# Designed miniproteins, single chains, continued (3): the designs that were tried, part 93

Each design is a single chain, and the fold is of that chain. pLDDT is the mean over its residues in the fold that is shown.

## One batch from the design tools (miniprotein)

Design m11417
Fold by ESMFold2-Fast:
Structure m11417 (fold): chain A 76 residues (1-76)
Amino acid sequence: SALERGRELLAQERWEEAVEAFREAIALNPNLVEAWIGLGVALRALGRDEEAEEYFKKAKELLESGEKIDEEEKPA
């Protein structure tokens, strides 16, 4: 999946490619908190701290909203 690809790219310190993978994951499912966090981590590693903070804020808002749709929220 795009989310899994993003996580692997983060582990390899391939920050720009990780950003693209997490953006793809968000485009497919905008409620993927892990994708928003991953995007923030990659952007911070690239020195794009202001953009990273916006995405971390989005992830926090999603975590606090506890969104319930077709799939159950998986604590991981």
Scores: mean pLDDT 78

Design m11418
Fold by ESMFold2-Fast:
Structure m11418 (fold): chain A 86 residues (1-86)
Amino acid sequence: SEALIEEAVAAIEKALRAAGFSVKSITAELEGDNLVITVTLLGVRSPEIPKRVQEIVAALGYPDAVVTASIDENGDTVVTIRLPLR
């Protein structure tokens, strides 16, 4: 539902900022039965980021989230969070 998407995005952004991440952008899209949230983080480049983000979203009630990360053309870390909706 739309309300579930808005709640999940707002909670994740708030938790990431509270954990000390500089969030440049956050977007969300439905891909089948998954909510895919894409977060761009400024100034951080670490192989530990996907695990740290996964721990944060698990603590928010999304333990089945799949978290991956890449570096974009600007050198920012792009984190992809896949939340199963079923």
Scores: mean pLDDT 83

Design m11419
Fold by ESMFold2-Fast:
Structure m11419 (fold): chain A 102 residues (1-102)
Amino acid sequence: LSEEIQKEIDVAMAYMGLSVLELSEDVPLRELVRHAAENAKKLGRDKSEKEIVQEDLSLAKKIKEMILKLQKEGAIPKDEADKMLERLDKHIKKLEELLKEL
């Protein structure tokens, strides 16, 4: 893939991740994790709440690295990237706190 197309994909993925975070802000994170675990079990995938939190934390950190890279490359305006990072950092902190409780 060309560098330009790869950047467009990275930007789209970052925005997709933030849409999910926006949706989750009005719902308690613990409740979302519980529902995800229940749904996984119904689909024959027995994942613990701890495993789900660890997977989401890993994804959130990857999205953060992607946003920082896109900001450095000028693909996202600094003010927009800063807002995304603030929202993402809040989500990461909530996940890390929840992981300590599990």
Scores: mean pLDDT 71

Design m11420
Fold by ESMFold2-Fast:
Structure m11420 (fold): chain A 68 residues (1-68)
Amino acid sequence: KEIDEYLEQKAKELGLSEEEIEKIKKLRDSTVAERKEQGITLSDEQVKKMLETMAEAMKAVREEEAAK
């Protein structure tokens, strides 16, 4: 899937672990399903932007938690 390839490329750039990538994929699937139930179909571009945001947030949270 092109979306999965995009996430994998972004994750490599950010140094994310396989576990973190799996968590992002699950969160993506959950969010897409929830939006579909609300009658909203996300485009591939919207999903890619969401994945980028999730990946960056995952890295930021890790850095913040490491500082505590």
Scores: mean pLDDT 77

Design m11421
Fold by ESMFold2-Fast:
Structure m11421 (fold): chain A 65 residues (1-65)
Amino acid sequence: MDELRKKASELAFKALGIAAKKKDTAFMQEVSDLLLEFGRAINNEDFDKAQEIIKKLEELIKKAS
């Protein structure tokens, strides 16, 4: 639980830094949508879905970097 939340926070900080530097509003929106889905998955205790969302965040950041 705590590890998934920490990883999501780290990815969010990386993504927001990239978005702020590039002024990419579409990228910011995708990151925000994924973080919202992650929060919903955690609240529903759907940790498999939360982990899949983390993978999607990692891929999105990798493509933007």
Scores: mean pLDDT 80

Design m11422
Fold by ESMFold2-Fast:
Structure m11422 (fold): chain A 49 residues (1-49)
Amino acid sequence: EEELKKLQEEIKKKRQDYLDSMRARAKKTIPPEFQEEADKVFDELKKKL
């Protein structure tokens, strides 16, 4: 049982970490005016993973 939960958490963390990295990179590229919108987009993507 702990094995299953560990795998679920590991997969979830890996996918979320990937999106977090992409978000950070995008925020460095996107003008300040769109930073909040970028955060919202990546937040939604993070929930979909």
Scores: mean pLDDT 75

Design m11423
Fold by ESMFold2-Fast:
Structure m11423 (fold): chain A 78 residues (1-78)
Amino acid sequence: MSAEIQEQLDQLKKDTKGAIEYIKSLKDKEEAIRLAERAIETLLGLAEKAEKAGKKELAEALREAAEELRKLLEELKA
């Protein structure tokens, strides 16, 4: 794996954790749901672009991040 891809993967892990913690901290549940839905859409779009660019590991990590946010979204809607 290139150093550039590894840096992107490390940053994605930090950003995903931070996003989940931030969304969970929001008192407005509707805003939390909207942010989670937007984040999922953005991550899935980035994953498709990464896959088309041949960045398989990045595409997989982006889909995993989207799945973590999807689980949070289901928890918020429950």
Scores: mean pLDDT 80

Design m11424
Fold by ESMFold2-Fast:
Structure m11424 (fold): chain A 69 residues (1-69)
Amino acid sequence: SAEELLKKAREALASGNGREALDYFRQAVAEDPDNAEAYRLLAEIYKRMGKQEEADEWEKRAREVDPEL
């Protein structure tokens, strides 16, 4: 489930595995493309990694799913 993938992503981040965490977040979005929270979390992760253009893209997608965010 998307919830299990997001949990694994947070656990990977806690253990210092940012790449693995990113992969889990992307899988969560693929399982539930209407989950605006997952898109927002992806944007946050990219921003923390210094990838601002990618962060902006995922933030835009989050707003397309839920414009009230």
Scores: mean pLDDT 76

Design m11425
Fold by ESMFold2-Fast:
Structure m11425 (fold): chain A 55 residues (1-55)
Amino acid sequence: SMSLLKAAEKSLEVLRTSTNPVIRRVALHEFEEVLKQLPEEVAEKLRKELEKILA
């Protein structure tokens, strides 16, 4: 669970810092796959962080 949380946080950091559309697409895909394996309350908080990045 903690390793999955770190993976999600790394994907969010890539999305905050990268302007490359291919790298962003890969990070988004990895983020969504990790979210499927996390408790829903944790996944929902991470989705809100993603929404702030994409706004």
Scores: mean pLDDT 84

Design m11426
Fold by ESMFold2-Fast:
Structure m11426 (fold): chain A 60 residues (1-60)
Amino acid sequence: SKEEALEAARKMLETEPHSRAGLLSFVHDYKLAATPEQRAALAAEEDPAARLALIEGLLA
């Protein structure tokens, strides 16, 4: 569910806040609808709070 995916994202970013590979694997594993531009934005973002906001946008 959206709520479970968001909780999993928060926990991932708490343990591995700077993992780009982990973030992209998360998008794939939870089947989030991400455009190539959104994936590039996620891969380029270094701030954990901004990464979480991008995931929240994908789950909206």
Scores: mean pLDDT 71

Design m11427
Fold by ESMFold2-Fast:
Structure m11427 (fold): chain A 55 residues (1-55)
Amino acid sequence: MKKEEAEKLQEEIKKIQKEIVELMKGTSQDDRERAAKLMSELSKKVKELRRILEE
């Protein structure tokens, strides 16, 4: 099992989630665009984490 890799992904996911929450408190177009990019990155990392845990 790739336990260490999964732990690193979980930490990265938590950091991205916090950044998204902070950006979502702002209502500027730039903040929302950055949040959307981070949400896409978060989705990719969550899918990768699930694949690692399913192996």
Scores: mean pLDDT 78

Design m11428
Fold by ESMFold2-Fast:
Structure m11428 (fold): chain A 83 residues (1-83)
Amino acid sequence: EELARNAAEAARGGAEAAKEGKAEGLAAAAIAAAGGALAAGLAGGEEEARAAARAAAEGAREGGDEEAARLAEKAAEGAAEGI
């Protein structure tokens, strides 16, 4: 899924920035995760939203900042539940 992949890449970038001590990275990871899940849900429904949410959370974890990963996961879950 293009949306899931884009969400994962953006969340990973945000988490990498957060690991470097940039507070903007935490917000970027959460926004990318929620936005990706929402966009996927609008395009393909609840299942797509959940797939994008999982991809974004995994991408944030790969970025190496635990707080960014936790925020991304929570934001994505909230967005997916709103579908």
Scores: mean pLDDT 75

Design m11429
Fold by ESMFold2-Fast:
Structure m11429 (fold): chain A 74 residues (1-74)
Amino acid sequence: MEIKVPEDLTPAQQEALKALIEYLVKKGIIKDVDKGVTIARNALDAMGVGEARDKAVEAFRENLEKIKEEIEKS
């Protein structure tokens, strides 16, 4: 499964975001997209993403919704 993150984040931040999405999938939190987005927003705030935060949060929501659809089709 391909996870898309904003290219304007540092490589370390991109890896952290990918790891967070994988963690949410593993825990089953992906079934609650709003909860997943809240966790992602808090993580991005902690990383100090600043100007890219809203774009990164939207990318998280899109990835979580795609994963949810994949799970529902399986």
Scores: mean pLDDT 67

Design m11430
Fold by ESMFold2-Fast:
Structure m11430 (fold): chain A 116 residues (1-116)
Amino acid sequence: APVTATFSRDGVTVTARAPTAAEAEQAARLARLLTEALAPLGARVGPLAVGVALVGDEATVAVESTEPVSPEDARAIARAIKEAAEAAGVKRITVRSSDPAILAAAEELGLKAEMA
């Protein structure tokens, strides 16, 4: 059965979804690290909703903000995602967002970016 785990801190909510138990531990680890890394930004940017889907060694991180994000805050978000993924041992990462500033920042860091 698909596994779901949710972490919340300082206006940041991160939900991890994994299709199998084998992927669930790494997805939960990535979600926890993202929650910790994004917590300072959630206080500044406003509430952030983050979805993590992990299949094999590839993660999709979907980021949704209530308000448009400044380019500086978008770079901080993208950097936090990259660092959390590296710490979790994720080899490939795609960032999804409806905010073009977040997508641009992800692309600047060499991450795949996809419009949500």
Scores: mean pLDDT 82

Design m11431
Fold by ESMFold2-Fast:
Structure m11431 (fold): chain A 73 residues (1-73)
Amino acid sequence: STREELLAALEEARATTTDPSVLTQLEIARLWLEGDLEAARELLLEELEKRYELSEEERKRIEEKLAELEAAL
């Protein structure tokens, strides 16, 4: 399946990189593919906070919108 192929590709990529930013992006994708949406969302928000200096209010707003989208699916 496409999911299993993507998981295998992510595992190979993790073995070949030492860049912490790339490793975090690969971990987010892995959690998404494994169905751990809460952990994937948390790591994504942490990366957005580091890159864009999000306030706690902006983080909360993003978390609420993501939860609404997940509930609508």
Scores: mean pLDDT 71

Design m11432
Fold by ESMFold2-Fast:
Structure m11432 (fold): chain A 68 residues (1-68)
Amino acid sequence: EVEELVKKAEEARKKGDYLTAAKLYVEAGRKAEEQGDHELANELYRKALELAAEAGLLDEFLQWVRES
């Protein structure tokens, strides 16, 4: 469920686990894309990138995305 992944991302962010939160947003976006919700997928990917960049983890995050 997209909502379940988003909830887990929010919880990880609350705990300061920004990389895990960003990864969960990407997983939620991929699920939304598979369900045909292109707008929701783009929003979730944007949130993931924004969070990773704000946390100074953009390079590690992008490496994970390429390998996934």
Scores: mean pLDDT 83

Design m11433
Fold by ESMFold2-Fast:
Parts: structure tokens; sequence; C-alpha cells
Structure m11433 (fold): chain A 64 residues (1-64)
């Protein structure tokens, strides 16, 4: 059902938010390590893009 799909999207968004928070903490912990910081920032960019796509999917589903 639409409700079950929305619940799954909400769960996935929550999991991504938790991963992003952990990743942002790692970025701060590695602020003086340029190579590691670059790696972590690229990973954060990827997860942020994934979250944006899931959020759009949720909004489109809500309109249906």
Amino acid sequence: SKEEKLEELDRRLEELDEELERLRKEIEENRNNREKRRELILREAGLTAERMLLFVEKKELEKS
C-alpha cells in the first residue's frame, strides 16, 4: 500500500540521517588530515544526493 511504501521511505531516510550524522562527526575528527577529510566529504556528498532522491520519491508518492 501507499502507507507501507511511505513507512519504508521514512525508515530509509532515518537510517541515512543517522549515517550522515556519524559521517559528519568523522569529518570533524579528521579536520587536520586532508586526505582522509577529502574521502569523507566525497562520501557525505554521495549520501546527501541519495537522501535528496529518496525525499523527492517520498514527496511524489504523497501526491499520488
Scores: mean pLDDT 86

Design m11434
Fold by ESMFold2-Fast:
Order: structure tokens, then sequence, then C-alpha cells
Structure m11434 (fold): chain A 65 residues (1-65)
């Protein structure tokens, strides 16, 4: 029922970004424990959604293998 102010929108954006970062860390740890193709594809998709380039994603995956 409360309209968001520009200041509140910025806080929501920051919180969402932090939650996405935590989710990414969980997915990285899952892939480290079990390098299944489905987990690799899931991690690549999430990294793309977060704005990582194809080159950065490749380097991240190689570091985890």
Amino acid sequence: PYPLTPEQEEVVKYTAEKLREIGLEINIELYKKNQKPVLKEQLITELKTLGYSEEEIKEIIEELE
C-alpha cells in the first residue's frame, strides 16, 4: 500500500543484487561438489542473467573445474 520513493527503489535494487550474489555463491559451491552437466548449464545461465560476459563465464567455469 506504500508507494516507493526513489531512495527506497535504490535500497530494493541493492538488496536484490546482494541476494543474487548469495544465490550465485550457492550455485558455485554446488557445482564444485558435483560437476554434472545440468549444474554447469544452470550456473552459466545464472551468470549470463547477472550480466557476465561469455569470456568471464568461461574463466569462472574453468577455475571451478
Scores: mean pLDDT 72

Design m11435
Fold by ESMFold2-Fast:
Structure m11435 (fold): chain A 71 residues (1-71)
Amino acid sequence: SLEKKIEEYKKKLKEAKTLLEEEKAYLEIAEAYKKLKKYKEAIKVYQEHIEKFGEDSPYYEYAKKKIKELE
C-alpha cells in the first residue's frame, strides 16, 4: 500500500548516510502523500525539503512548483 511505502521511505530517511539519500527520501514521501491525495501532508514535506536543503538543492524549484500545484 502507499501508506506502507511512506513508512518505508521514512525509515530510509532515518537510515540515510548522505544528504542526497536524505533529499530523495523527502521527495519520495511527498510524492506518496500526493498519490494518497493527502495534499496538506505532501505540501508540508516539500516545505521541509526546501527548509532543510535550501536554494542550492537541484530540487528547490521542483519542490516550489509542487507546493504551488497542490495549493
Scores: mean pLDDT 82

Design m11436
Fold by ESMFold2-Fast:
Structure m11436 (fold): chain A 57 residues (1-57)
Amino acid sequence: SAALQERFQAVEEAWRAAVSAGVPLEEALRRAKEAVDVVRSTPDPEEALRRALEIIA
């Protein structure tokens, strides 16, 4: 869905920002995987996005 796609885009942008800020790539990838897992396993899509962004930041 468009809403799910927008949420994944927001997570991807936050991940790119973390890498640009100097987070090591391996650590940034671990955070990205955890954030994606949270988005997929959390039924409330807005709560899922909020938690995913907290993990990446």
Scores: mean pLDDT 76

Design m11437
Fold by ESMFold2-Fast:
Parts: sequence; C-alpha cells; structure tokens
Structure m11437 (fold): chain A 83 residues (1-83)
Amino acid sequence: SKEFEEAVKLAKEAEEALKAGNYEEAVKKALEAVRLLEKAGASEEEVNLGRAQVLLLAAKAAEEAGNLEKAAELYAKARELAA
C-alpha cells in the first residue's frame, strides 16, 4: 500500500536525519513510520520487524537528543517486538 511505502521512506529519512545529527527530526519521522506501518495492515511478521527497526532508530535518536526516558521506553517496545 501507499502507507507502507511511505513508512519505509520515512524510516530511511529518520536514519539519514540521525546520521546528520538532526535527532528531533529522526524521532518524529521514525514514530510516524511506526504509525503508518500499523495503519497499512502489513503482515504481522513484516509489521513487527519493521516496527522494531524503526523503534530502535527512534530510541537512539532520543538518547542522542538527551531524552533518556523516551529512549528507554522506545528500546523496551523494540525489544518486545523483536522477541
């Protein structure tokens, strides 16, 4: 679906924003990608793998931005989905 394609694009943009040191944008894009993956209705396996990767990117971005509480929350969610 277009929503799934947009989620993948946003996940890549989040990774590029993180590499560029734009942590606030990385978090926003990664969280939006998670929401779109859920809305797109991708298979449970695909959604869980994609969401885990996006959540890990968001967690790292939040950690770099100094939002340790938010980073811990996102790492916990990613761990549950990757299990």
Scores: mean pLDDT 77

Design m11438
Fold by ESMFold2-Fast:
Structure m11438 (fold): chain A 86 residues (1-86)
Amino acid sequence: AAALIAKYKALIAADPNNVVAYNNLGTAYAKAGKTDEAIACYKKAIALDPNNVVAYNNLGLTYAAAGKAAEAQACFDKAAAIAASK
């Protein structure tokens, strides 16, 4: 876990607009039980790419695991709406 977090932080330091690195960092934090840090990473990925279905789904799953059912559903609805618009 610590090695993956360090790796993705280094990728973000090299390219602060790396949406994939933010999604991967969020997943690494979520697996480490660092829910607030995971949420912040997914929100940053969404800020950089507002149509990122992967980021919305990962954010939704993280909220659901934290017991935030309403926030989770809003994320899943947004991901579904983006996918349907294509």
Scores: mean pLDDT 86

Design m11439
Fold by ESMFold2-Fast:
Structure m11439 (fold): chain A 56 residues (1-56)
Amino acid sequence: ADPLAAGAAAAGAAARALGRDAPKEERSQMAYELALKVPGAGERGARLAGQLARAS
């Protein structure tokens, strides 16, 4: 639905799955892939998820 909300949720899920101390690139990649599975997230949501995961 909302690309920003989808991106934030995917970034959080990636951090949870891999652990908060996982390398930024692994978290970013997983967040991107998870966001693509969220209806309405699209490329924008996926990019935001990757960026948020790196920032975390």
Scores: mean pLDDT 73

Design m11440
Fold by ESMFold2-Fast:
Parts: C-alpha cells; sequence; structure tokens
Structure m11440 (fold): chain A 70 residues (1-70)
C-alpha cells in the first residue's frame, strides 16, 4: 500500500509540474530557443509518464525547469 501511494503521489506531482511548466512556456518573455528545448523535454516526460517510467519523466521535467530558470 505504501509503495502504491508513493507511486501515485509521484505521478500526480510530475503531472502538476508538467502543467506548471507548460503554463510557464506560454509567457511572452520566454525566448523561443528555451521554449523549444523545454517543450521537447516536456513531450518526452509525458511519453515516459504514460509508459509508467516515473524516474525518467521526473528527470526530463527537472531538465525542462532548468531550461526555463536559466
Amino acid sequence: MEEELDREVQEALILIRIAVTKLALSRPDVPEEKREKAQKLIDEAETYLKNGDLEKARKLVDEAEKVIDE
């Protein structure tokens, strides 16, 4: 039960972070180059999340967030 709850929580947090990152990318002050890089990372993260690879999805979201924060 604990492992299942941790997995569900991780999945929910990754989904929230993806949604927040997509919203951040819609800002007019984000350079197009950063937007393209972050969008590719988010698209890959969504694919891994859909396939149940939470670790890879999380790493890709972390990379997308770094691109935006740079």
Scores: mean pLDDT 79

Design m11441
Fold by ESMFold2-Fast:
Structure m11441 (fold): chain A 68 residues (1-68)
Amino acid sequence: GAITALNDAFTLLSSDPGLVATKSGTSTITVHSTLPPQKLIGYTLLLLGAYPDLDVTMSGDTITLTAK
């Protein structure tokens, strides 16, 4: 389900020291990146492919994940 996907994504993103993942409530994760743009694009594409139950938005150095 979407909440399970969100928690799995949080664990994945928290494993990279170049990413700061923060939970907001039960349905949203905000990820702040210190990685180069090509790495952040790579993560965004991974998240879009691996977690179809999540809405993924990229803006600057930030990715926002929301449960559908």
Scores: mean pLDDT 82

Design m11442
Fold by ESMFold2-Fast:
Structure m11442 (fold): chain A 74 residues (1-74)
Amino acid sequence: MSVEQEIALLENEVDSTVRLYEAGRITGEQAIAVLELVRASLRALKAQYPQYAAQLDALIARVEAEIARLRAQL
């Protein structure tokens, strides 16, 4: 799997997790747990592939904003 494919899969995981939560299919705690794992994976990719830092930082910021939003609703 390429780095670009791995980033795309992590972006899809964020989108899917948010949609499942908004649809009432998973709890806020479950959504936060998944997003925290995605954030850890993105940080690991940034450490290994600094040339993707700008793209990864944008996605990390999005994930952190979603986690903060979900925590405010708990």
Scores: mean pLDDT 88

Design m11443
Fold by ESMFold2-Fast:
Structure m11443 (fold): chain A 74 residues (1-74)
Amino acid sequence: VKPPSEEEIKKTGEKAYKKSYEIAKKAGLSDEQAEKVGKESGETARDAMLQGMSPDSAYHLGVSHGEKLVKELK
């Protein structure tokens, strides 16, 4: 299996960021809180890919982290 490119890592992080941001906004969090949730979710997904996780698994891990943070901020 080809290791993920920087572009693939960036795209996976961006997808996790956007999804977690949407979850936070729908949960009633402020734009500032939603931005924080998105950033941490995206970073988690990127780090997971750098550790050898597949894009799909990394995306789900990132979004899961974001969902946990949303519950903590509520």
Scores: mean pLDDT 83

Design m11444
Fold by ESMFold2-Fast:
Structure m11444 (fold): chain A 81 residues (1-81)
Amino acid sequence: SAAEEALAEAERLVDEAERRLAAGDYEGAARLAEEALRHALEALRLAETREEILRAIGLALRAIGLLFDAALGDPRLREAA
């Protein structure tokens, strides 16, 4: 389904963002997490089952968490504060 395609893309992007964050690529992690969030929200819009809704919410929350972690790890954002 269209929801399953969006969920699969969000999962791939979250996994890549987590790898980039672990490697210290905060800018890359933030970009991928933003893309993951967009796909997770699209999956939520397209979701027709409780399982799809819960997966989409879970992925969106993971992406938001990665955005916060990337922002806290980025020296430029710490210098701006």
Scores: mean pLDDT 84

Design m11445
Fold by ESMFold2-Fast:
Structure m11445 (fold): chain A 74 residues (1-74)
Amino acid sequence: SLLEEIRAAGEAGRPEDVAPLADLVASPDEAVAAAAYEALLAIGEKRGPAVLEPLLDHPDPRVRVVAQHIIEKL
């Protein structure tokens, strides 16, 4: 399932998964958006805030807000 794939990406902590996960935080599906947020937080915890900093310049303001909140928690 998509939710299982999102969780697995967060657990793996690969920087290359940050961009596709960022697109999912803007999903109209609340469960998908929440899972993507948790996965990005997990990657940030493993790799540090630098891996999420490019998301602060993302074209979707919802993604920028999520990235800012996660970075502030790290």
Scores: mean pLDDT 85

Design m11447
Fold by ESMFold2-Fast:
Structure m11447 (fold): chain A 78 residues (1-78)
Amino acid sequence: LREEAEKLKERLEKLYEEVKKMIENNAPREEIEKKMRELLQTAQEYYRVLKEIDEEEAERRGREIEKRLLELAEKIRA
């Protein structure tokens, strides 16, 4: 479980960076949205695994991740 959380965190960071780079490179909106769905799905899985370890920590981390994802989504809409 702990190692699964570490792997999911690494994947989240990679996906976040990919989406950010796509936005900076003016990639087609459809491609960015597709990548965002992968990011959201991975974030949900990460939250699920964290909740298994520490529910309060999962809630705190989940809210932080959600905030960052919403900020990213707003940039796509701009």
Scores: mean pLDDT 79

Design m11448
Fold by ESMFold2-Fast:
Structure m11448 (fold): chain A 72 residues (1-72)
Amino acid sequence: NEVERIARAAEYLFRQVASSHSTEEAEAAAKEIEKIVREAREGADPKEVQRRLVELAEKYGVDPEAVRELIE
């Protein structure tokens, strides 16, 4: 299930941000991640959702390849 893979990638990304960034930065990341996951559940293009999660990972210094592997 693609939505489940996206949710798992989002959870991984949030855990990495929360463990390596300030509480304020983690809260900001959580809001961005929640928006992306909500759009995915609402039928957004899976390729665009993947691109946005990977870009968010790069923004927060999280391994973008790890995020891609969780979605693929």
Scores: mean pLDDT 83

Design m11449
Fold by ESMFold2-Fast:
Structure m11449 (fold): chain A 112 residues (1-112)
Amino acid sequence: MEEAERIAEEALQAAVLNGREGYEAALANTSEEALRVYNAIARTGAPSSIAESPVKASEEEIKAAAEALDIFNSDLPLEEKLKKLDELAEKSDLLSAAVVEAIKLLLERNAA
């Protein structure tokens, strides 16, 4: 869990770098693990330059992102969304859990 949270935070930092300075800056300053997590999220939302990169997310990571985004976009109370995301992360492998944790961080930031 702690390692998945670290990878999730790095993936969100990569998204910020890509938006501010472009894909080359994100690629140069982000681990392969975090780029894979970002690619999984980008593929389920909208196509991006990172989604077309040689650093590809697995089908499992993409499915985790789709399921987590479905929870994010639901009309459930915040507390229930967080609970469902925690349950999804616990049953997932490390990188799929990191995808879920990244979406959980986005949900918490949007609630503020």
Scores: mean pLDDT 72

Design m11450
Fold by ESMFold2-Fast:
Structure m11450 (fold): chain A 87 residues (1-87)
Amino acid sequence: GSKTAKVDLKSFETFYKNLLGTKPYESKSKVVQEEAKKFYERLIKEDPNFAEAWYNLGLVYENLGETEKAKEYFDKAKKIDPNLKKA
């Protein structure tokens, strides 16, 4: 449910932080970035108002070189929560 989405996000990011020393959306590995993409897409499907998941998905697309899609996801995150991150 929506209450579990934030816990799932934290658990997922903590797992990769412990494994790689960095969050999954910061990884240079395309495999890790593709796994992060699928995970964040699942979170936003479960909770479309989870601004942090939209923002992190944007970071994944930016790292994959899909800058136009990244901007769309950042804009979506900002629309849900304008205070999530300064531009």
Scores: mean pLDDT 74

Design m11451
Fold by ESMFold2-Fast:
Structure m11451 (fold): chain A 70 residues (1-70)
Amino acid sequence: LEERRRAAEEAARKKAKEDPVVSEITSLTVRVTPDRVDVHVDVKGSGSAEEENLAASDAAKAGHQAGLEA
């Protein structure tokens, strides 16, 4: 459970930092149960609201996949 949470958080942070639009992760929430991984990411950056939302969505998706694989 904790390993899934860590994997999800790590993957989400890595993906967000790789996006040139993102200057800061303002919120990162990971909820893990034995059968479910939920990841929510908010970012602040130099882009438009749409670009920031896409970066946050991509980071959350990366975290979700990593959490499920752990």
Scores: mean pLDDT 78

Design m11452
Fold by ESMFold2-Fast:
Structure m11452 (fold): chain A 59 residues (1-59)
Amino acid sequence: HHMEKLREEVKKLEEEARKNRDDPIKYFELMQKAYEKVDPLLAEIYKRAIEGYKKLLEE
C-alpha cells in the first residue's frame, strides 16, 4: 500500500486548507479531499459541513 504517498497528500491538502481558513467552504472542500481516501466518514462530515454552510449563505 502507498501509505507514505497518502500521508504526504493529506498533509499537503491540510496545509492548503489552513491557508484558506478564512474561507469556510474552501477549507471544508480541501479537508474533504484530504480525507476521502483515508477516512471516508470524516470526509462525509466535511461534505455535510459544506452543504450546511452553503444553505446558511442562501438563507
Scores: mean pLDDT 78

Design m11453
Fold by ESMFold2-Fast:
Structure m11453 (fold): chain A 93 residues (1-93)
Amino acid sequence: SALKEQVIEHLRRAVELLKEALPDKAAEIDELFERYVEKINAARSVEELLQVLTEFRTEVQRLMEENDLPEEVAGAVMAHIDRALALVQAALA
């Protein structure tokens, strides 16, 4: 689970930035993160892990769009998620 631990760490960095930008939504963001940590830990394959990460990316993108986050902040959040995706994609190759 070294891959899962690295993925979770990148997502944790993304959600910390997201909570700083949306402090009134910190509880909802923490719930989202814990829900996806459970899904990541339950994933039985690298392919399933990629699907879970793609779902997380979509939910975070929607949350950022709905709250009109500045492009610089949104870019920083997505950069952490993209690092997690790159690790999983490398494990599939």
Scores: mean pLDDT 89

